# Ledger of designs, part 20: designed miniproteins, single chains, continued (5)

Each design is a single chain, and the fold is of that chain. pLDDT is the mean over its residues in the fold that is shown.

## One batch from the design tools (miniprotein)

Design m16668
Fold by ESMFold2-Fast:
Structure m16668 (fold): chain A 77 residues (1-77)
Amino acid sequence: MKKELAKKGAEEIRKIIEENPDLPEDVKSMLEGAAYYLEKGDFDTALELLERALEMHPDSEAVRKAYEIVKEVKEKI
């Protein structure tokens, strides 16, 4: 089930990007990177990208949501 959880998490992050087309380009790139690394099982790199995104855009709901997704997947695996 760990591959299934990582895939579902990555899909959910990509859905956030699709539902928020007006996100800054740097945020979109970091969310896409986080989804990519999450799907590859590299949770630490995914979290690092999202922590950097939160530092640059602390009020971004999209980034906070993505961070919680990666964190939850990592805790379940």
Scores: mean pLDDT 80

Design m16669
Fold by ESMFold2-Fast:
Structure m16669 (fold): chain A 95 residues (1-95)
Amino acid sequence: DMEKAREALKADAQKELENYKKLFEEIVKEGEELLEKLENTSDEEERKKLISRISSLVSTLGILAAVFTIAGDEELAERAREKIKEFTKRVEEIE
């Protein structure tokens, strides 16, 4: 029964919601710190490492946006999507 599977996924997401909120806050903080470093460095090798790490954080934010949507927390899902847009745009503007 697909409905029971969907309800189980939502219940699991809701149970872990506080852990995912903390992870979201940590990822946003790390992303902001990495973007500040990227804006202040002219070392090409360091820039590549920072961009790669920011890209990894953006991917994790995408997973969190999906998890927040499944959990029914549309405000957090929207915040995660906005942070994806912000980080992607800021990297493009620095490159």
Scores: mean pLDDT 84

Design m16670
Fold by ESMFold2-Fast:
Order: sequence, then structure tokens, then C-alpha cells
Structure m16670 (fold): chain A 75 residues (1-75)
Amino acid sequence: MKITPESVRTFLDVFARDRSDDQIRAMVDYILEEMEKDKLDPEEKKKLLEAAAEVLRSWGRDALADEVLAMAESL
């Protein structure tokens, strides 16, 4: 199944909201692995990471959101 921005938001809201930063990093790594399996282009990967960062920022995890955005910029 192709990963989408909405599936990323839903995954994080269900599984990551009350998790530690290290656990959320592992979940972001899982999202990156799924993106690689789907052979997404860099612009699609950036949109998915931007969606993840937006969710994290909405929870007040600004430093972690900035980390995920830096990953998007390095693509």
C-alpha cells in the first residue's frame, strides 16, 4: 500500500502521541523504510516528512519536528 501524508498523520496520532522522542525516531525510521519500498521521488518523500514534522510540532515537540524537517532538506 502506498504511503501518503494522511497515513503518516494517522500512524503518528494512533501510535506515537504519548511516546518518547527515541520511540518516535524509530517510528520515523519505519516511515522512511516504507518510502524506500514504495520508491517515492524526493519531492514525495519531503511532503511525507513535512507532514510528520507538522504533527510533532502540533504536540509541542518542536526540536523533534526540526530534526525531521532537516531530514527532508537533506533529501
Scores: mean pLDDT 80

Design m16671
Fold by ESMFold2-Fast:
Structure m16671 (fold): chain A 95 residues (1-95)
Amino acid sequence: SAAAEEARRVAAAAEALSLPADSPEAQRALAEALGIPVETVRRLVAAARAGDEEARRRLLRLMTEAANLYLAARLGLPTEAASYFGGGYAAPPAP
């Protein structure tokens, strides 16, 4: 059910925020919370460690989206409201 999937994503977001970001478990939890491939998170962490500033910025945005998802759930707000807190979708291209 949609509610069960949402509950799993919120639980994954909480787990990702509770673990060291460098752990494989945190990387899997972040991927699950955001519905993205774990390989994407793994590559971003590796690039960020190598000093890629764009990768660090992108990883921070993903972590912020997970935090917003968890916060929205704690406040009883719709979890899609996380996107309105500046979450992990890039704004539509401006003309």
Scores: mean pLDDT 76

Design m16672
Fold by ESMFold2-Fast:
Structure m16672 (fold): chain A 71 residues (1-71)
Amino acid sequence: SAEEEAMVAAFEAAADGVIANAASLSPEERAQVAALAEGLTAKLLSRLTDPALQARLRATLARLRAALAAP
């Protein structure tokens, strides 16, 4: 649906912004952002019915996890 696509696109855009700025975050800030991203992803996954959108959301979360875990 257009609503589900818009939600995933918004999450992708927000994630790209975080990834671009991840190097400027402290370890504590990275942990806080990671926790927020996990919680938001869980909520969005519960609302999505399209497997392709679920896959995009999971891929975006994986990119976020990788960026936030980097030293």
Scores: mean pLDDT 85

Design m16673
Fold by ESMFold2-Fast:
Structure m16673 (fold): chain A 68 residues (1-68)
Amino acid sequence: LAPVIMELSELAAEALKTGDEEGAIERMIELLRKHGLDDIAELAERLAREGHSVGEILGAVVERLKAM
């Protein structure tokens, strides 16, 4: 799980630098699904649809990963 958390953090940091939050969120969802974390990917998709920021989505995803 640590490599997934690191890559998610890198995606969020890149979104802050480039302003491409939508692209970063899409890549986060793809990463989660690639690792078989479909329930967490669905959480990220739902939060994105509700208008949460990439940072808020990252926080929720990381907290869920720590609870596993």
Scores: mean pLDDT 79

Design m16674
Fold by ESMFold2-Fast:
Structure m16674 (fold): chain A 96 residues (1-96)
Amino acid sequence: MLSEEEQLELIVEELERRGWLELARLIREALESGRIDVGAAAVIGQVALALGEEVALRLARRLDAAEIAALLEAIRADKAASAEEIKARFRAAAEA
């Protein structure tokens, strides 16, 4: 029911509430520069809520919108992926 932009605003507010100000700032700056889009920013925010700030910061610093979209598509293509396997893929992308 919420738009992607409204969902992103709620996610960023939750990151700020948790004290993850550096991540919230990086997401806003990357959106303003066009390096990421709203969809990529929402994925980064959701990764932070599931895996913590450091994993999300590494993804936000390393990947552009197309790379985040490709990662999400690869995860969606794996029909047998458990929650732990999905988390492992995001962690691997953050470390690569």
Scores: mean pLDDT 77

Design m16675
Fold by ESMFold2-Fast:
Structure m16675 (fold): chain A 77 residues (1-77)
Amino acid sequence: TEEIKRRLLRRIEQAKKLIRELMKTHSKEKVLEQLELLEGLLRLEIREAGKQVPQSVVDELERRLREAVEEVRKEIE
């Protein structure tokens, strides 16, 4: 359980870092498209992990993903 949680939290942080790098070289529209794609992929991974972890862990991961998406979306100008 903790290993799956740590792995997914790491993937969320890596996605934030990727979006921030893309902001340096791509248009706002393209960065938002990539953010939506990464959010969708991470939601799928969290749902898949839900087969192996308690619902409380899924809920925490979904909240962390939402917070991360909101944070980087505010950074996109």
Scores: mean pLDDT 84

Design m16676
Fold by ESMFold2-Fast:
Structure m16676 (fold): chain A 71 residues (1-71)
Amino acid sequence: MIFRVTVPLEAAGEIARVAVEAGGRVLSTKLQGDKVVLTIEVPEDKADEVLARLREIAEKHGGSVERIGKK
């Protein structure tokens, strides 16, 4: 499963940590003004668990999470 996460720079590290702890990885990181856009791949069996955590972090920081695919 692949997610696109847009968060302030200060939250980017926490987003990456959640993905790695779930056995996933960060595929790309883009700076976009004062925000960071991360593309994250996570195992399909962990996708719903990771999505819940990513949304919690994004919501706290005024960011967003988008589900864009699975592998």
Scores: mean pLDDT 80

Design m16677
Fold by ESMFold2-Fast:
Structure m16677 (fold): chain A 91 residues (1-91)
Amino acid sequence: LKEKKKTLLAALEKASKELLEIVSKDGDEAAGAAAVGLEDIRKKLKRASEDEETAILQELNDFLDEVIKYSSNPKVKEIAQKIKSLVEEFL
C-alpha cells in the first residue's frame, strides 16, 4: 500500500494539473470542479492513516464515476477513467 499510495498521490496531482490546463485553455468550468474534487481527495489520502485509506479510495472511485457519467468533455472523461483504473487496482 505505501508504494501504491505514492503512485496514486502523484497520479492525482498530475490529473489535477491537466484538468486546470483544460480550464485555462478551453474555459471548461466542469474541468475546474473536477480538479478541485481530486485535489480535496488527494489531501485526504495524504493525511489518511492505513485504516482510513480504503474508505477514501472508495470515495475517490465514486467521485470518478460521477465525473465520467456527467462530464460532457471527452478529455475530462479520459483523465477520470485513467485514475479510476488505477484506483480499482488498489481496491
Scores: mean pLDDT 82

Design m16678
Fold by ESMFold2-Fast:
Structure m16678 (fold): chain A 123 residues (1-123)
Amino acid sequence: DFLSLLDELEEKAKKISEKLAEIVSLIKQIYLLEQQLKTSEDKSSIEEEINKLIQELMKLLDEIFPEFEQQREEVLKDPEAVEQFRAQMAEFQERLEELRDQVSEVQLLFLRSVQRYLLYLEK
């Protein structure tokens, strides 16, 4: 289940960085709103909320990479947590790749962001 995979990823992310956990949380919120959009009679309000969360996500994604470069020793403080998170990110990315033709532009942006963090974690 994609949502359960996001929940597990968020919990592992908290062991590495609060900002990384916030990024996963925002992606989960966007996903849930996109599911609601499919059945909602008020699509306009939901679309506006999604756009606000996308802007917050883009801002955090731009901020996290330089912060991790500066805090690399703290990020690597728990090598087991980093390795578990890396493995979970790889599984998450593979799951989204299987759904590529069915995912939104936001989910594609998330895939690209996940790839960036995987490359960072591989040193």
Scores: mean pLDDT 66

Design m16679
Fold by ESMFold2-Fast:
Structure m16679 (fold): chain A 96 residues (1-96)
Amino acid sequence: MKSGVLSETSEPLKVTAEEGQTLKVTVTNLSDSTVKVTVELLDENGQVVGSDSATLAPGESATFTFTVKRSGTYTVRVVVEDGPRGTKFKVTVTKV
């Protein structure tokens, strides 16, 4: 499991995973405003291999599930679609 706090910038979290594993990415909105976020899973070549979106109220969490198709190091990117500047998120990645 890896966790971190991300700002409004798309700061990447890296996870090593094996083919057939499931990556569960939980994003918690730590701001005082409702935000729309897109979570992207990038492979080692920077290709987007998974993407999902949620609207999060203050303190709300959403869990995004991605199936690993190939063993390697993946990058989790959180993109703020709608929200104020300075929005912070807690991001946790769990391998299953």
Scores: mean pLDDT 75

Design m16680
Fold by ESMFold2-Fast:
Structure m16680 (fold): chain A 98 residues (1-98)
Amino acid sequence: SLIEELRELLEKLKELLEKVEAGADPAEALAEMKKLAEEMIKLVLEDPSLSVTERIARVLRLIGEVLEAELHPDDREVVKKSIERLIEIAEELLKKLE
């Protein structure tokens, strides 16, 4: 189920955020965030509730957050903010499927 996959991904993002807040290495957190963003892009592309233009907009937003973090990989606050923005996108996608 797309809803179950998005819920699992949201929980993983929330766990990653807590690890960063607890002092985890921002570069390691960035690597995991990139993996979760790639998984989310796949779910966005398969989401029947989104139009083609809405899917493109969500994918570009996800890529933008990853690129922002990659430009500042040692900045814990930048990595944290990017994870928070991925959580927001996942929550928006879940709400639209409900």
Scores: mean pLDDT 85

Design m16681
Fold by ESMFold2-Fast:
Structure m16681 (fold): chain A 84 residues (1-84)
Amino acid sequence: IEEATQKLLEKLDAGDKQGALEAAQQFVQLALPIIDQSSPEEQQEINDLIQQLADKLAAGDFAGAKEAVKKLGEKVLKAKKKLE
């Protein structure tokens, strides 16, 4: 999760929209098992952040996308730690 978050942030810093979309998809795939085992409240919060990231990327708002990624990575990492 931390490595996937870092890769996504690097793509956003480079202005690589295609690379950012691919990294975001990989992040979501890695996060799915954690989300599935999380509380309904945590699932809602994570899904809202994924939607926010998608909206920011579609708008070309890379700064907003980076903010969403940081929040998403923190939330997923917290959820993962609760499962350990």
Scores: mean pLDDT 77

Design m16682
Fold by ESMFold2-Fast:
Structure m16682 (fold): chain A 59 residues (1-59)
Amino acid sequence: DLDEALQRIRAAQSEEERQAAGAELNRIINEKVAAGQEQEIAETLRRHGSVVTPEDIAL
């Protein structure tokens, strides 16, 4: 789920695709935070930090 969303951002070849992938990522993060999986989110984002910008994650 989260890894796939991050890979989608990395694979995005247009601004439109990147924005859509970012919105999906934000939705998944919000759902996992509600489920209490904040540690897993932090670790996954750390692994993909080089390809994810603050603009891709809006809480």
Scores: mean pLDDT 69

Design m16683
Fold by ESMFold2-Fast:
Structure m16683 (fold): chain A 68 residues (1-68)
Amino acid sequence: ALEEAEKFLEELREKVEKEVLSDEEIQEYARRGAEIMKKLDEESRKKVENEFLGIITENMDKRAALEA
């Protein structure tokens, strides 16, 4: 359900804001996200996928800043 996807994205955003996600954590969230997205219609899936990618991009930018 879309509500499940929204909760998932909120959890991910909160973790990125408070903590930097490792590669292992990103893989785990990607796996969970893919499973949730399989339950969504095409339009909702694309929206959730775009939001997920945006959050991961923000995490990668934060990691680069910390590791540089």
Scores: mean pLDDT 80

Design m16684
Fold by ESMFold2-Fast:
Formats: structure tokens, C-alpha cells, sequence
Structure m16684 (fold): chain A 85 residues (1-85)
């Protein structure tokens, strides 16, 4: 088959994705502009809180393109690692 076997998200993964979408929707436009423009170049210049907000926005964009359990798991891991760092 041309589709991966893990296309359905768990209830917890769906809740995580919804929470992420809601958090991203609340972000100020400046954070979205950083994520879409110079975020990679300017990463070292951002405060940790703003860097985390940029990560939330980027994660939401990735989930909109890759709506799968694997994508949610990867994003959750990366956000947890960023928050722990």
C-alpha cells in the first residue's frame, strides 16, 4: 500500500495536536514572522520563551502537512527536548 500503517492518531495525540493548534493561534504575528522568515538565522538572538513559541508555530505547520501519529510523536519529542534545554 502507498500509505503508512500508522495513519490514525491516538486520543492523546489528537489532544496534543489540538492544544498545539490552539497555542499557535494565540501567538503574536511577530513570532509567526520569525518562524517564516529569519528564525533559523535569528535563533540565537531570541529569548528562550520566544524560541519555544516559534517551535510551537513550526510544529503546527508540520502537522498541517504531515497529519500522522508519527509526526505528532516526533514533534512532541522535539518540543519536550527544547523545553528541557
Amino acid sequence: SSLPPYTEMSEEQKAFRKKLEEEAAKLPQEIKDFAEGEAVERGAELEPEKLYQVAIYVATQLLNQHNSADAVAQIQKELEQLKAS
Scores: mean pLDDT 67

Design m16685
Fold by ESMFold2-Fast:
Structure m16685 (fold): chain A 76 residues (1-76)
Amino acid sequence: DLELEKEVSEKIRPIQLEATKKVFESTTKEEAQKVIDEFVKKMEEIAKTLSKEEQEILKRHMDSAKKNLEFIRDLL
């Protein structure tokens, strides 16, 4: 559902942007990992407020964003 995709994306965008910024500001892999862990926790808290269908959408976005953050971490 394209409308649910948009609603979930708009809701999580600020958290994704903050996590990306903080990972780029990280100077060590350990510091970057803490940012990733915090990002996952924030996403899971939002998921609790969503419908089951929206939770599935959020999980796909979370998994994708997490992989990208881990890629940046591994460059450190």
Scores: mean pLDDT 85

Design m16686
Fold by ESMFold2-Fast:
Structure m16686 (fold): chain A 68 residues (1-68)
Amino acid sequence: SQDEIRQLIVEMFRALVDRSGAWVEAQLAEKQNAPQAVIEALRQRAADLAARYKELKAQLDALEQQAK
């Protein structure tokens, strides 16, 4: 439905913003010579958020494929 599509777009926007923030945190940690484990944890968080965005995109695509 149109409401479901709207909600998915809002959630996708949130995931995009959060992913961008996590990526910036990872870059700053690397510049600050943080321990490797900390840098890897931040990169994993960014990767998890990117995966969440892909999940939401797949849900949007599924709704768009539904018959009227």
Scores: mean pLDDT 82

Design m16687
Fold by ESMFold2-Fast:
Structure m16687 (fold): chain A 75 residues (1-75)
Amino acid sequence: MSPEEKNAEILVGELEKFTEKALAQAKTEEQRKKIREIGEKSIKEVREAALAGDIEKAFEIAGETSKEIKEILEE
């Protein structure tokens, strides 16, 4: 595996774990649906950015995703 592939798998894996934990904490089906949609989109974007060697963008997307998911859980 290239360094970019390794970075992508690590970042995606951490984001997947965060999303799964958030889904377990969600109180409503609407929250779970929003978390799944945001998580799926962001996992694709993070993987693409990391594979392109844009690690800064990958971290930025992951950070914003975590923030959005936290906001959904606070509803």
Scores: mean pLDDT 82

Design m16688
Fold by ESMFold2-Fast:
Structure m16688 (fold): chain A 114 residues (1-114)
Amino acid sequence: SPEENVEALEEILEKYLSEEFKKLGELHVEIWREAARRVRGGDAEAWLKALNEAEEKRAKEIIEAYIELAEKYKKEGKLDSALALLERAKRIAEKFNDEESLKKVEEKIKELKK
């Protein structure tokens, strides 16, 4: 069930992942729970709409969590992983027309490539 899948994901985050990765995972779990709550028994279109609305409300928090994890990976010398996380944050900022977050992410991508 949706509830059992969320509980399993939370257990994995608690046992095996860094604080920054846990925070990012918890934000995604909260978004998925909100979507599931709104459209229990709804069709695929209703689920997609609810997921997009829940993600939009949390967009700035998700973007910041990706940036925080990317900075951690940069400090650890994992530059490719850091870049991938920043590119994910960029896509979210573009999806929701968050020009402030988009500029911030693009500046961090440029810094990482130099």
Scores: mean pLDDT 74

Design m16689
Fold by ESMFold2-Fast:
Structure m16689 (fold): chain A 60 residues (1-60)
Amino acid sequence: ALKELEEIAKEAGLSQEQIDEMVEITKRAPNPQMALTAAKLAVELGYSPEGVIESIRLMA
């Protein structure tokens, strides 16, 4: 699941620093699976990298 999120973010053009931040926030989330789903949806909808990270923070 986490590896899948990293691949999707990489393909969407997030920098390695942004991917690392996203991974750490997701690991700390009370429900990592919901955080993962929110991140995937944000990427699919064309959110900016900052918007993707913020969507995960809202799940934490």
Scores: mean pLDDT 72

Design m16690
Fold by ESMFold2-Fast:
Structure m16690 (fold): chain A 60 residues (1-60)
Amino acid sequence: STRDQQQQIQRRISNLQDIRTDLTSNYNQETNPQVRQILSDQIVRTDNRIQQLQDQYRQI
């Protein structure tokens, strides 16, 4: 059902937001530039996934 799809998307967004929070915390504490670049790339990837899911949610 539409409601089940919405709930599934909301759970996925919530999980990705938790991952993003952990990645951002690690980025802020990291002093190695190469590791910070990897974390930055992972944050961008996570943000893109969240955005895609939010767009899907709005279209339902």
Scores: mean pLDDT 90

Design m16691
Fold by ESMFold2-Fast:
Structure m16691 (fold): chain A 72 residues (1-72)
Amino acid sequence: SATEERDRLGKFFYTRLVPLGATSTAPQVEADPAALLALLREVARSGEISDEQLAVLVAAMDLLRGLVAELV
């Protein structure tokens, strides 16, 4: 389910990316931070996440992981 996948991504972020110094302030993020913030607000407001929204969050996570690997 989308909720289960979201929880898995959250655990991955905390257990794998945060120990590597992952932050929301990476200077070379090419993603639109306003669009990501709008997506997070919509998910928080509705209490639901769609497959399309989940795919965007997965892509953002993959991008952040790549940036962390370059910085380390």
Scores: mean pLDDT 54

Design m16692
Fold by ESMFold2-Fast:
Structure m16692 (fold): chain A 110 residues (1-110)
Amino acid sequence: SIKELTEEKVEELEKKLSELQEQLENSDLPDELKKRIAKLLQRVKDLLLKAYEAVISNPNATEEQVKELYKLLKKMIELVGEAIKEGTKEAVERAEREIDKIEEKINEIL
């Protein structure tokens, strides 16, 4: 069912987000960059919840829409991971810009 597929994808993304939160907390990054990346993580968490609620409340939701939302949210998670790994202001600014574009695409699907 669409519900079962959605719940499976949400669980996978929530696990990845928890792993990134732990990586950020254990990182040697400057406090300013940690705060900015924490805001990006929260933003991705908020979008995941919004997408989940939109899909589950929509009787016309398709498997294709669920898979597309999963790909976009997964890409946001990967961008946050890259920002943590690179640990520079430039990497965080790049992640912020790319996440803005992906958020716009997600809102167009919802």
Scores: mean pLDDT 89

Design m16693
Fold by ESMFold2-Fast:
Structure m16693 (fold): chain A 74 residues (1-74)
Amino acid sequence: SSAVESAIKFLEDVLKQELAKTTNEEAKKKLEEIYKKTVEELRNNPNASEEEILKLLNEFLSEVNRVMKEEKAK
């Protein structure tokens, strides 16, 4: 669906921006894994509701923030 495609594009843009903010290879791998997992969840549910898509986007952002916070603590 166009909503799923738009969500995936949003995830790509967020990933690109966050990858540019860190030089830590472990953090980069974790960010890429979170991205891949969320994209797979979206692609496996092409008829996902707007509420389901928004939930996945919020979970993605929360996990990304967690990784970036942990990276700064080291």
Scores: mean pLDDT 84

Design m16694
Fold by ESMFold2-Fast:
Structure m16694 (fold): chain A 93 residues (1-93)
Amino acid sequence: MKYRVHGELLELIKELTDKDVFSEDELIALLLQWMKEKGLVSGDPETGRTIVDVSKTFLGKILGRSEIDASDQAEIDRLIEALKEAGQLEEIK
């Protein structure tokens, strides 16, 4: 399954690539790359968690949260769903 990116998510993705259609894995990898380049990612080697500070991003506004755990698939699933509900992602078949 693939997603087309829109709105503020599209503006973010354009900083990294000219593509606007991605698989979930490709999209998450690009978001993590962007967040790492902005200095927003911290890893905890004892717990294996990847914590992302989204407090100053549109992602934090969409989720209503200051942090996400990118190593937790349930957190990633909530992010994808929130982006779809906000019109930032369109599922294509």
Scores: mean pLDDT 80

Design m16695
Fold by ESMFold2-Fast:
Structure m16695 (fold): chain A 76 residues (1-76)
Amino acid sequence: SSAAAIEVAALAAELARERLPPEAAQKVNGALEDSLLRHSDPEALVAAVREAVAASLPPEQAKIAEEAVDEALRTV
């Protein structure tokens, strides 16, 4: 993975831990780890994580997770 993709994933995981219940944050972290194995591009990684969390989390938590990964992408 590129350094930028790793940095985005690390920040997204931190934001998810702060903003989501532990179970939901763990699912976001799993999606980030899976996406890092397939995507070296930060934008492709974030798009894949957004799809994964939308499929696996309740709508309210999915929205928070999507906002967190988008914020991480904008910050890096």
Scores: mean pLDDT 84

Design m16696
Fold by ESMFold2-Fast:
Structure m16696 (fold): chain A 80 residues (1-80)
Amino acid sequence: EPYVLSDEELEEAVRRLAELLKKYIEMNKLSVEEARKLGEEWVEQLVDYLRNVMQMPEERVEEFRRRAERAIEEAIKEYE
């Protein structure tokens, strides 16, 4: 049976990802462009893991990607 993240688990994962990115920006003095690239790479790695290792339904993987990309953009905007 494919593991499916609940809406609560998905939101928590997205929140933690955004918080981790903010911490990396501050600790490593990343530019906006470097932060965007790093965030995009993290989202792609997590999507690949959820799709190919965890075998999550594509609809839930797409929902995660959508929310994660939005959260990353919002996090980066604070440093523009």
Scores: mean pLDDT 81

Design m16697
Fold by ESMFold2-Fast:
Structure m16697 (fold): chain A 66 residues (1-66)
Amino acid sequence: EERERRIEANVKAAVKMVEKVSDDALITTLALLYRRDPELADRIIKALEKVNPTLAQKAREAIKAL
């Protein structure tokens, strides 16, 4: 309930911020987030796939490289 609301808010905030940070910085941040909270990282990447599938794919490749 409360955790789910927080996850949804963070997903929306992250998608909105893709224009404010470089692709490399965002990909690095998502890879680090996956180590701490893989559920949140996966949900952000899925949301990014709807807006920028190329960036989402790069994020998945960065996670696989860890």
Scores: mean pLDDT 73

Design m16698
Fold by ESMFold2-Fast:
Structure m16698 (fold): chain A 69 residues (1-69)
Amino acid sequence: MSEEYREGLQKALEAAEAGNVDEAIRLLTELIRKHRDEPGVAQAGKALQALRDGNVEEAIKWLRKALEL
Protein backbone atom coordinates (compact mmCIF):
# COMPACT_ATOMS: atom_id res chain seq x y z
CA MET A 1 0.00 0.00 0.00
CA SER A 2 1.07 3.63 -0.46
CA GLU A 3 2.70 5.48 2.46
CA GLU A 4 -0.05 8.14 2.34
CA TYR A 5 -2.79 5.49 2.62
CA ARG A 6 -0.95 3.71 5.47
CA GLU A 7 -0.49 7.06 7.30
CA GLY A 8 -4.20 7.83 6.84
CA LEU A 9 -5.21 4.43 8.25
CA GLN A 10 -2.86 4.93 11.21
CA LYS A 11 -4.34 8.38 11.97
CA ALA A 12 -7.88 6.98 11.77
CA LEU A 13 -6.88 4.14 14.14
CA GLU A 14 -5.35 6.64 16.60
CA ALA A 15 -8.52 8.79 16.51
CA ALA A 16 -10.73 5.71 17.10
CA GLU A 17 -8.51 4.47 19.98
CA ALA A 18 -8.70 7.97 21.54
CA GLY A 19 -12.53 7.80 21.36
CA ASN A 20 -12.65 10.61 18.79
CA VAL A 21 -15.30 8.88 16.66
CA ASP A 22 -16.26 11.94 14.57
CA GLU A 23 -12.62 12.55 13.58
CA ALA A 24 -12.10 8.84 12.76
CA ILE A 25 -15.23 8.88 10.53
CA ARG A 26 -14.02 12.07 8.78
CA LEU A 27 -10.51 10.66 8.19
CA LEU A 28 -11.77 7.29 6.89
CA THR A 29 -14.38 8.89 4.62
CA GLU A 30 -11.71 11.07 2.95
CA LEU A 31 -9.17 8.21 2.84
CA ILE A 32 -11.56 5.77 1.12
CA ARG A 33 -12.66 8.46 -1.38
CA LYS A 34 -9.05 9.27 -2.40
CA HIS A 35 -7.62 5.73 -2.30
CA ARG A 36 -10.37 3.42 -3.62
CA ASP A 37 -7.85 1.12 -5.38
CA GLU A 38 -5.61 0.47 -2.33
CA PRO A 39 -5.33 -2.93 -0.60
CA GLY A 40 -7.46 -2.95 2.54
CA VAL A 41 -10.07 -0.44 1.32
CA ALA A 42 -12.80 -3.04 1.98
CA GLN A 43 -11.56 -3.42 5.58
CA ALA A 44 -11.42 0.40 5.94
CA GLY A 45 -15.03 0.54 4.70
CA LYS A 46 -16.06 -2.02 7.34
CA ALA A 47 -14.29 0.09 10.00
CA LEU A 48 -16.18 3.19 8.82
CA GLN A 49 -19.52 1.34 9.03
CA ALA A 50 -18.66 0.06 12.54
CA LEU A 51 -17.88 3.64 13.68
CA ARG A 52 -21.20 4.85 12.26
CA ASP A 53 -22.95 2.03 14.17
CA GLY A 54 -21.19 3.15 17.40
CA ASN A 55 -19.02 0.00 17.58
CA VAL A 56 -15.54 1.48 18.12
CA GLU A 57 -14.03 -1.90 19.17
CA GLU A 58 -15.10 -3.53 15.87
CA ALA A 59 -13.79 -0.50 13.91
CA ILE A 60 -10.36 -0.81 15.58
CA LYS A 61 -10.29 -4.52 14.64
CA TRP A 62 -10.95 -3.73 10.96
CA LEU A 63 -8.42 -0.86 10.88
CA ARG A 64 -5.74 -3.17 12.28
CA LYS A 65 -6.58 -5.76 9.60
CA ALA A 66 -6.31 -3.09 6.87
CA LEU A 67 -2.86 -2.04 8.19
CA GLU A 68 -1.62 -5.68 8.08
CA LEU A 69 -2.12 -5.84 4.29
Scores: mean pLDDT 81

Design m16699
Fold by ESMFold2-Fast:
Structure m16699 (fold): chain A 95 residues (1-95)
Amino acid sequence: SEEEERRQQALKLLELLDEIDKLIEEGASAEEIEKKALELLDLLAENYGLPEEVVEELRKRVREAAKKIVEIQKTEKDKEVRFTKSRAIFLRALA
């Protein structure tokens, strides 16, 4: 059951990452991207046992990343460049 629990957690992480990628591709609002990114962060914080102060710092970074992604969606006309830049900002917020 411990192996199955780890497998289910990994699948949920992949599902949330796929949902965030889709939101970025579809030009979703900052609020929608932020909501899914915070769900991913909460799952990561639970799995790694992150302190509350670290989680709050990461939440701030995620909110700022969502705003930056929306600005890129408004200003970048090339879909591939827009997606690549948006994804890089999102991944950087979690690192």
Scores: mean pLDDT 80

Design m16700
Fold by ESMFold2-Fast:
Structure m16700 (fold): chain A 59 residues (1-59)
Amino acid sequence: SDAELAAVAAEVGVSLAEARGMLTLLESGFSRELAIAFAVASGVPREAAERAVEGIEAL
């Protein structure tokens, strides 16, 4: 849900828009590496991007 995604975004320190972009890539069948690379290219630190992917995959 959007509320669960927002909670993950807030916990790891990424924007909801960034978290939604990562979720969309993962749901579209793209790799974790591509979702992380997307977030990093948007200015997210790699460690935060990795934590965001882990949180999204746990939803």
Scores: mean pLDDT 82

Design m16701
Fold by ESMFold2-Fast:
Structure m16701 (fold): chain A 55 residues (1-55)
Amino acid sequence: MDEEIKRLAENSYEGGKKIGEGLGPEVGAQLGYRSGKDGNIPEAAEAGYKGGLEG
């Protein structure tokens, strides 16, 4: 995977996780997914979703 894409996926995961910790896993998953999706990077969208669920 490209280093840039990997970094974006990691950032989306952490962002989703932080939101999940504060607002609950459903909201964290949705917002994390949307952040990744906005960049049209599937790996980032999926990572954000997973982070949100785990938060």
Scores: mean pLDDT 70

Design m16702
Fold by ESMFold2-Fast:
Structure m16702 (fold): chain A 91 residues (1-91)
Amino acid sequence: SLAEALAANLEKYTEAVREAYLEAGLSEEAAEEIAELVREFLAALAAGDVEAALEAYRRAVELAASQLPAEEAAEARAALPAELARIRALL
């Protein structure tokens, strides 16, 4: 089931996202906060709560953007509406 698959991979996926943001130059504190938002995103998906999932994703991107140089932050924010639309379409 989707819930079992998400539960089995939740921690591994969240850890991979955390490591990716650390490599991108974010602080350990910011990377951990993003990891928690990724857990919220995946938990909302498992529960079928599309709006909660999209909100967690939006907050994670905004937090990541706040830690990046202005140009990278602007690029991430500009991509966000299309990313949210793609996620919504897949659910």
Scores: mean pLDDT 79

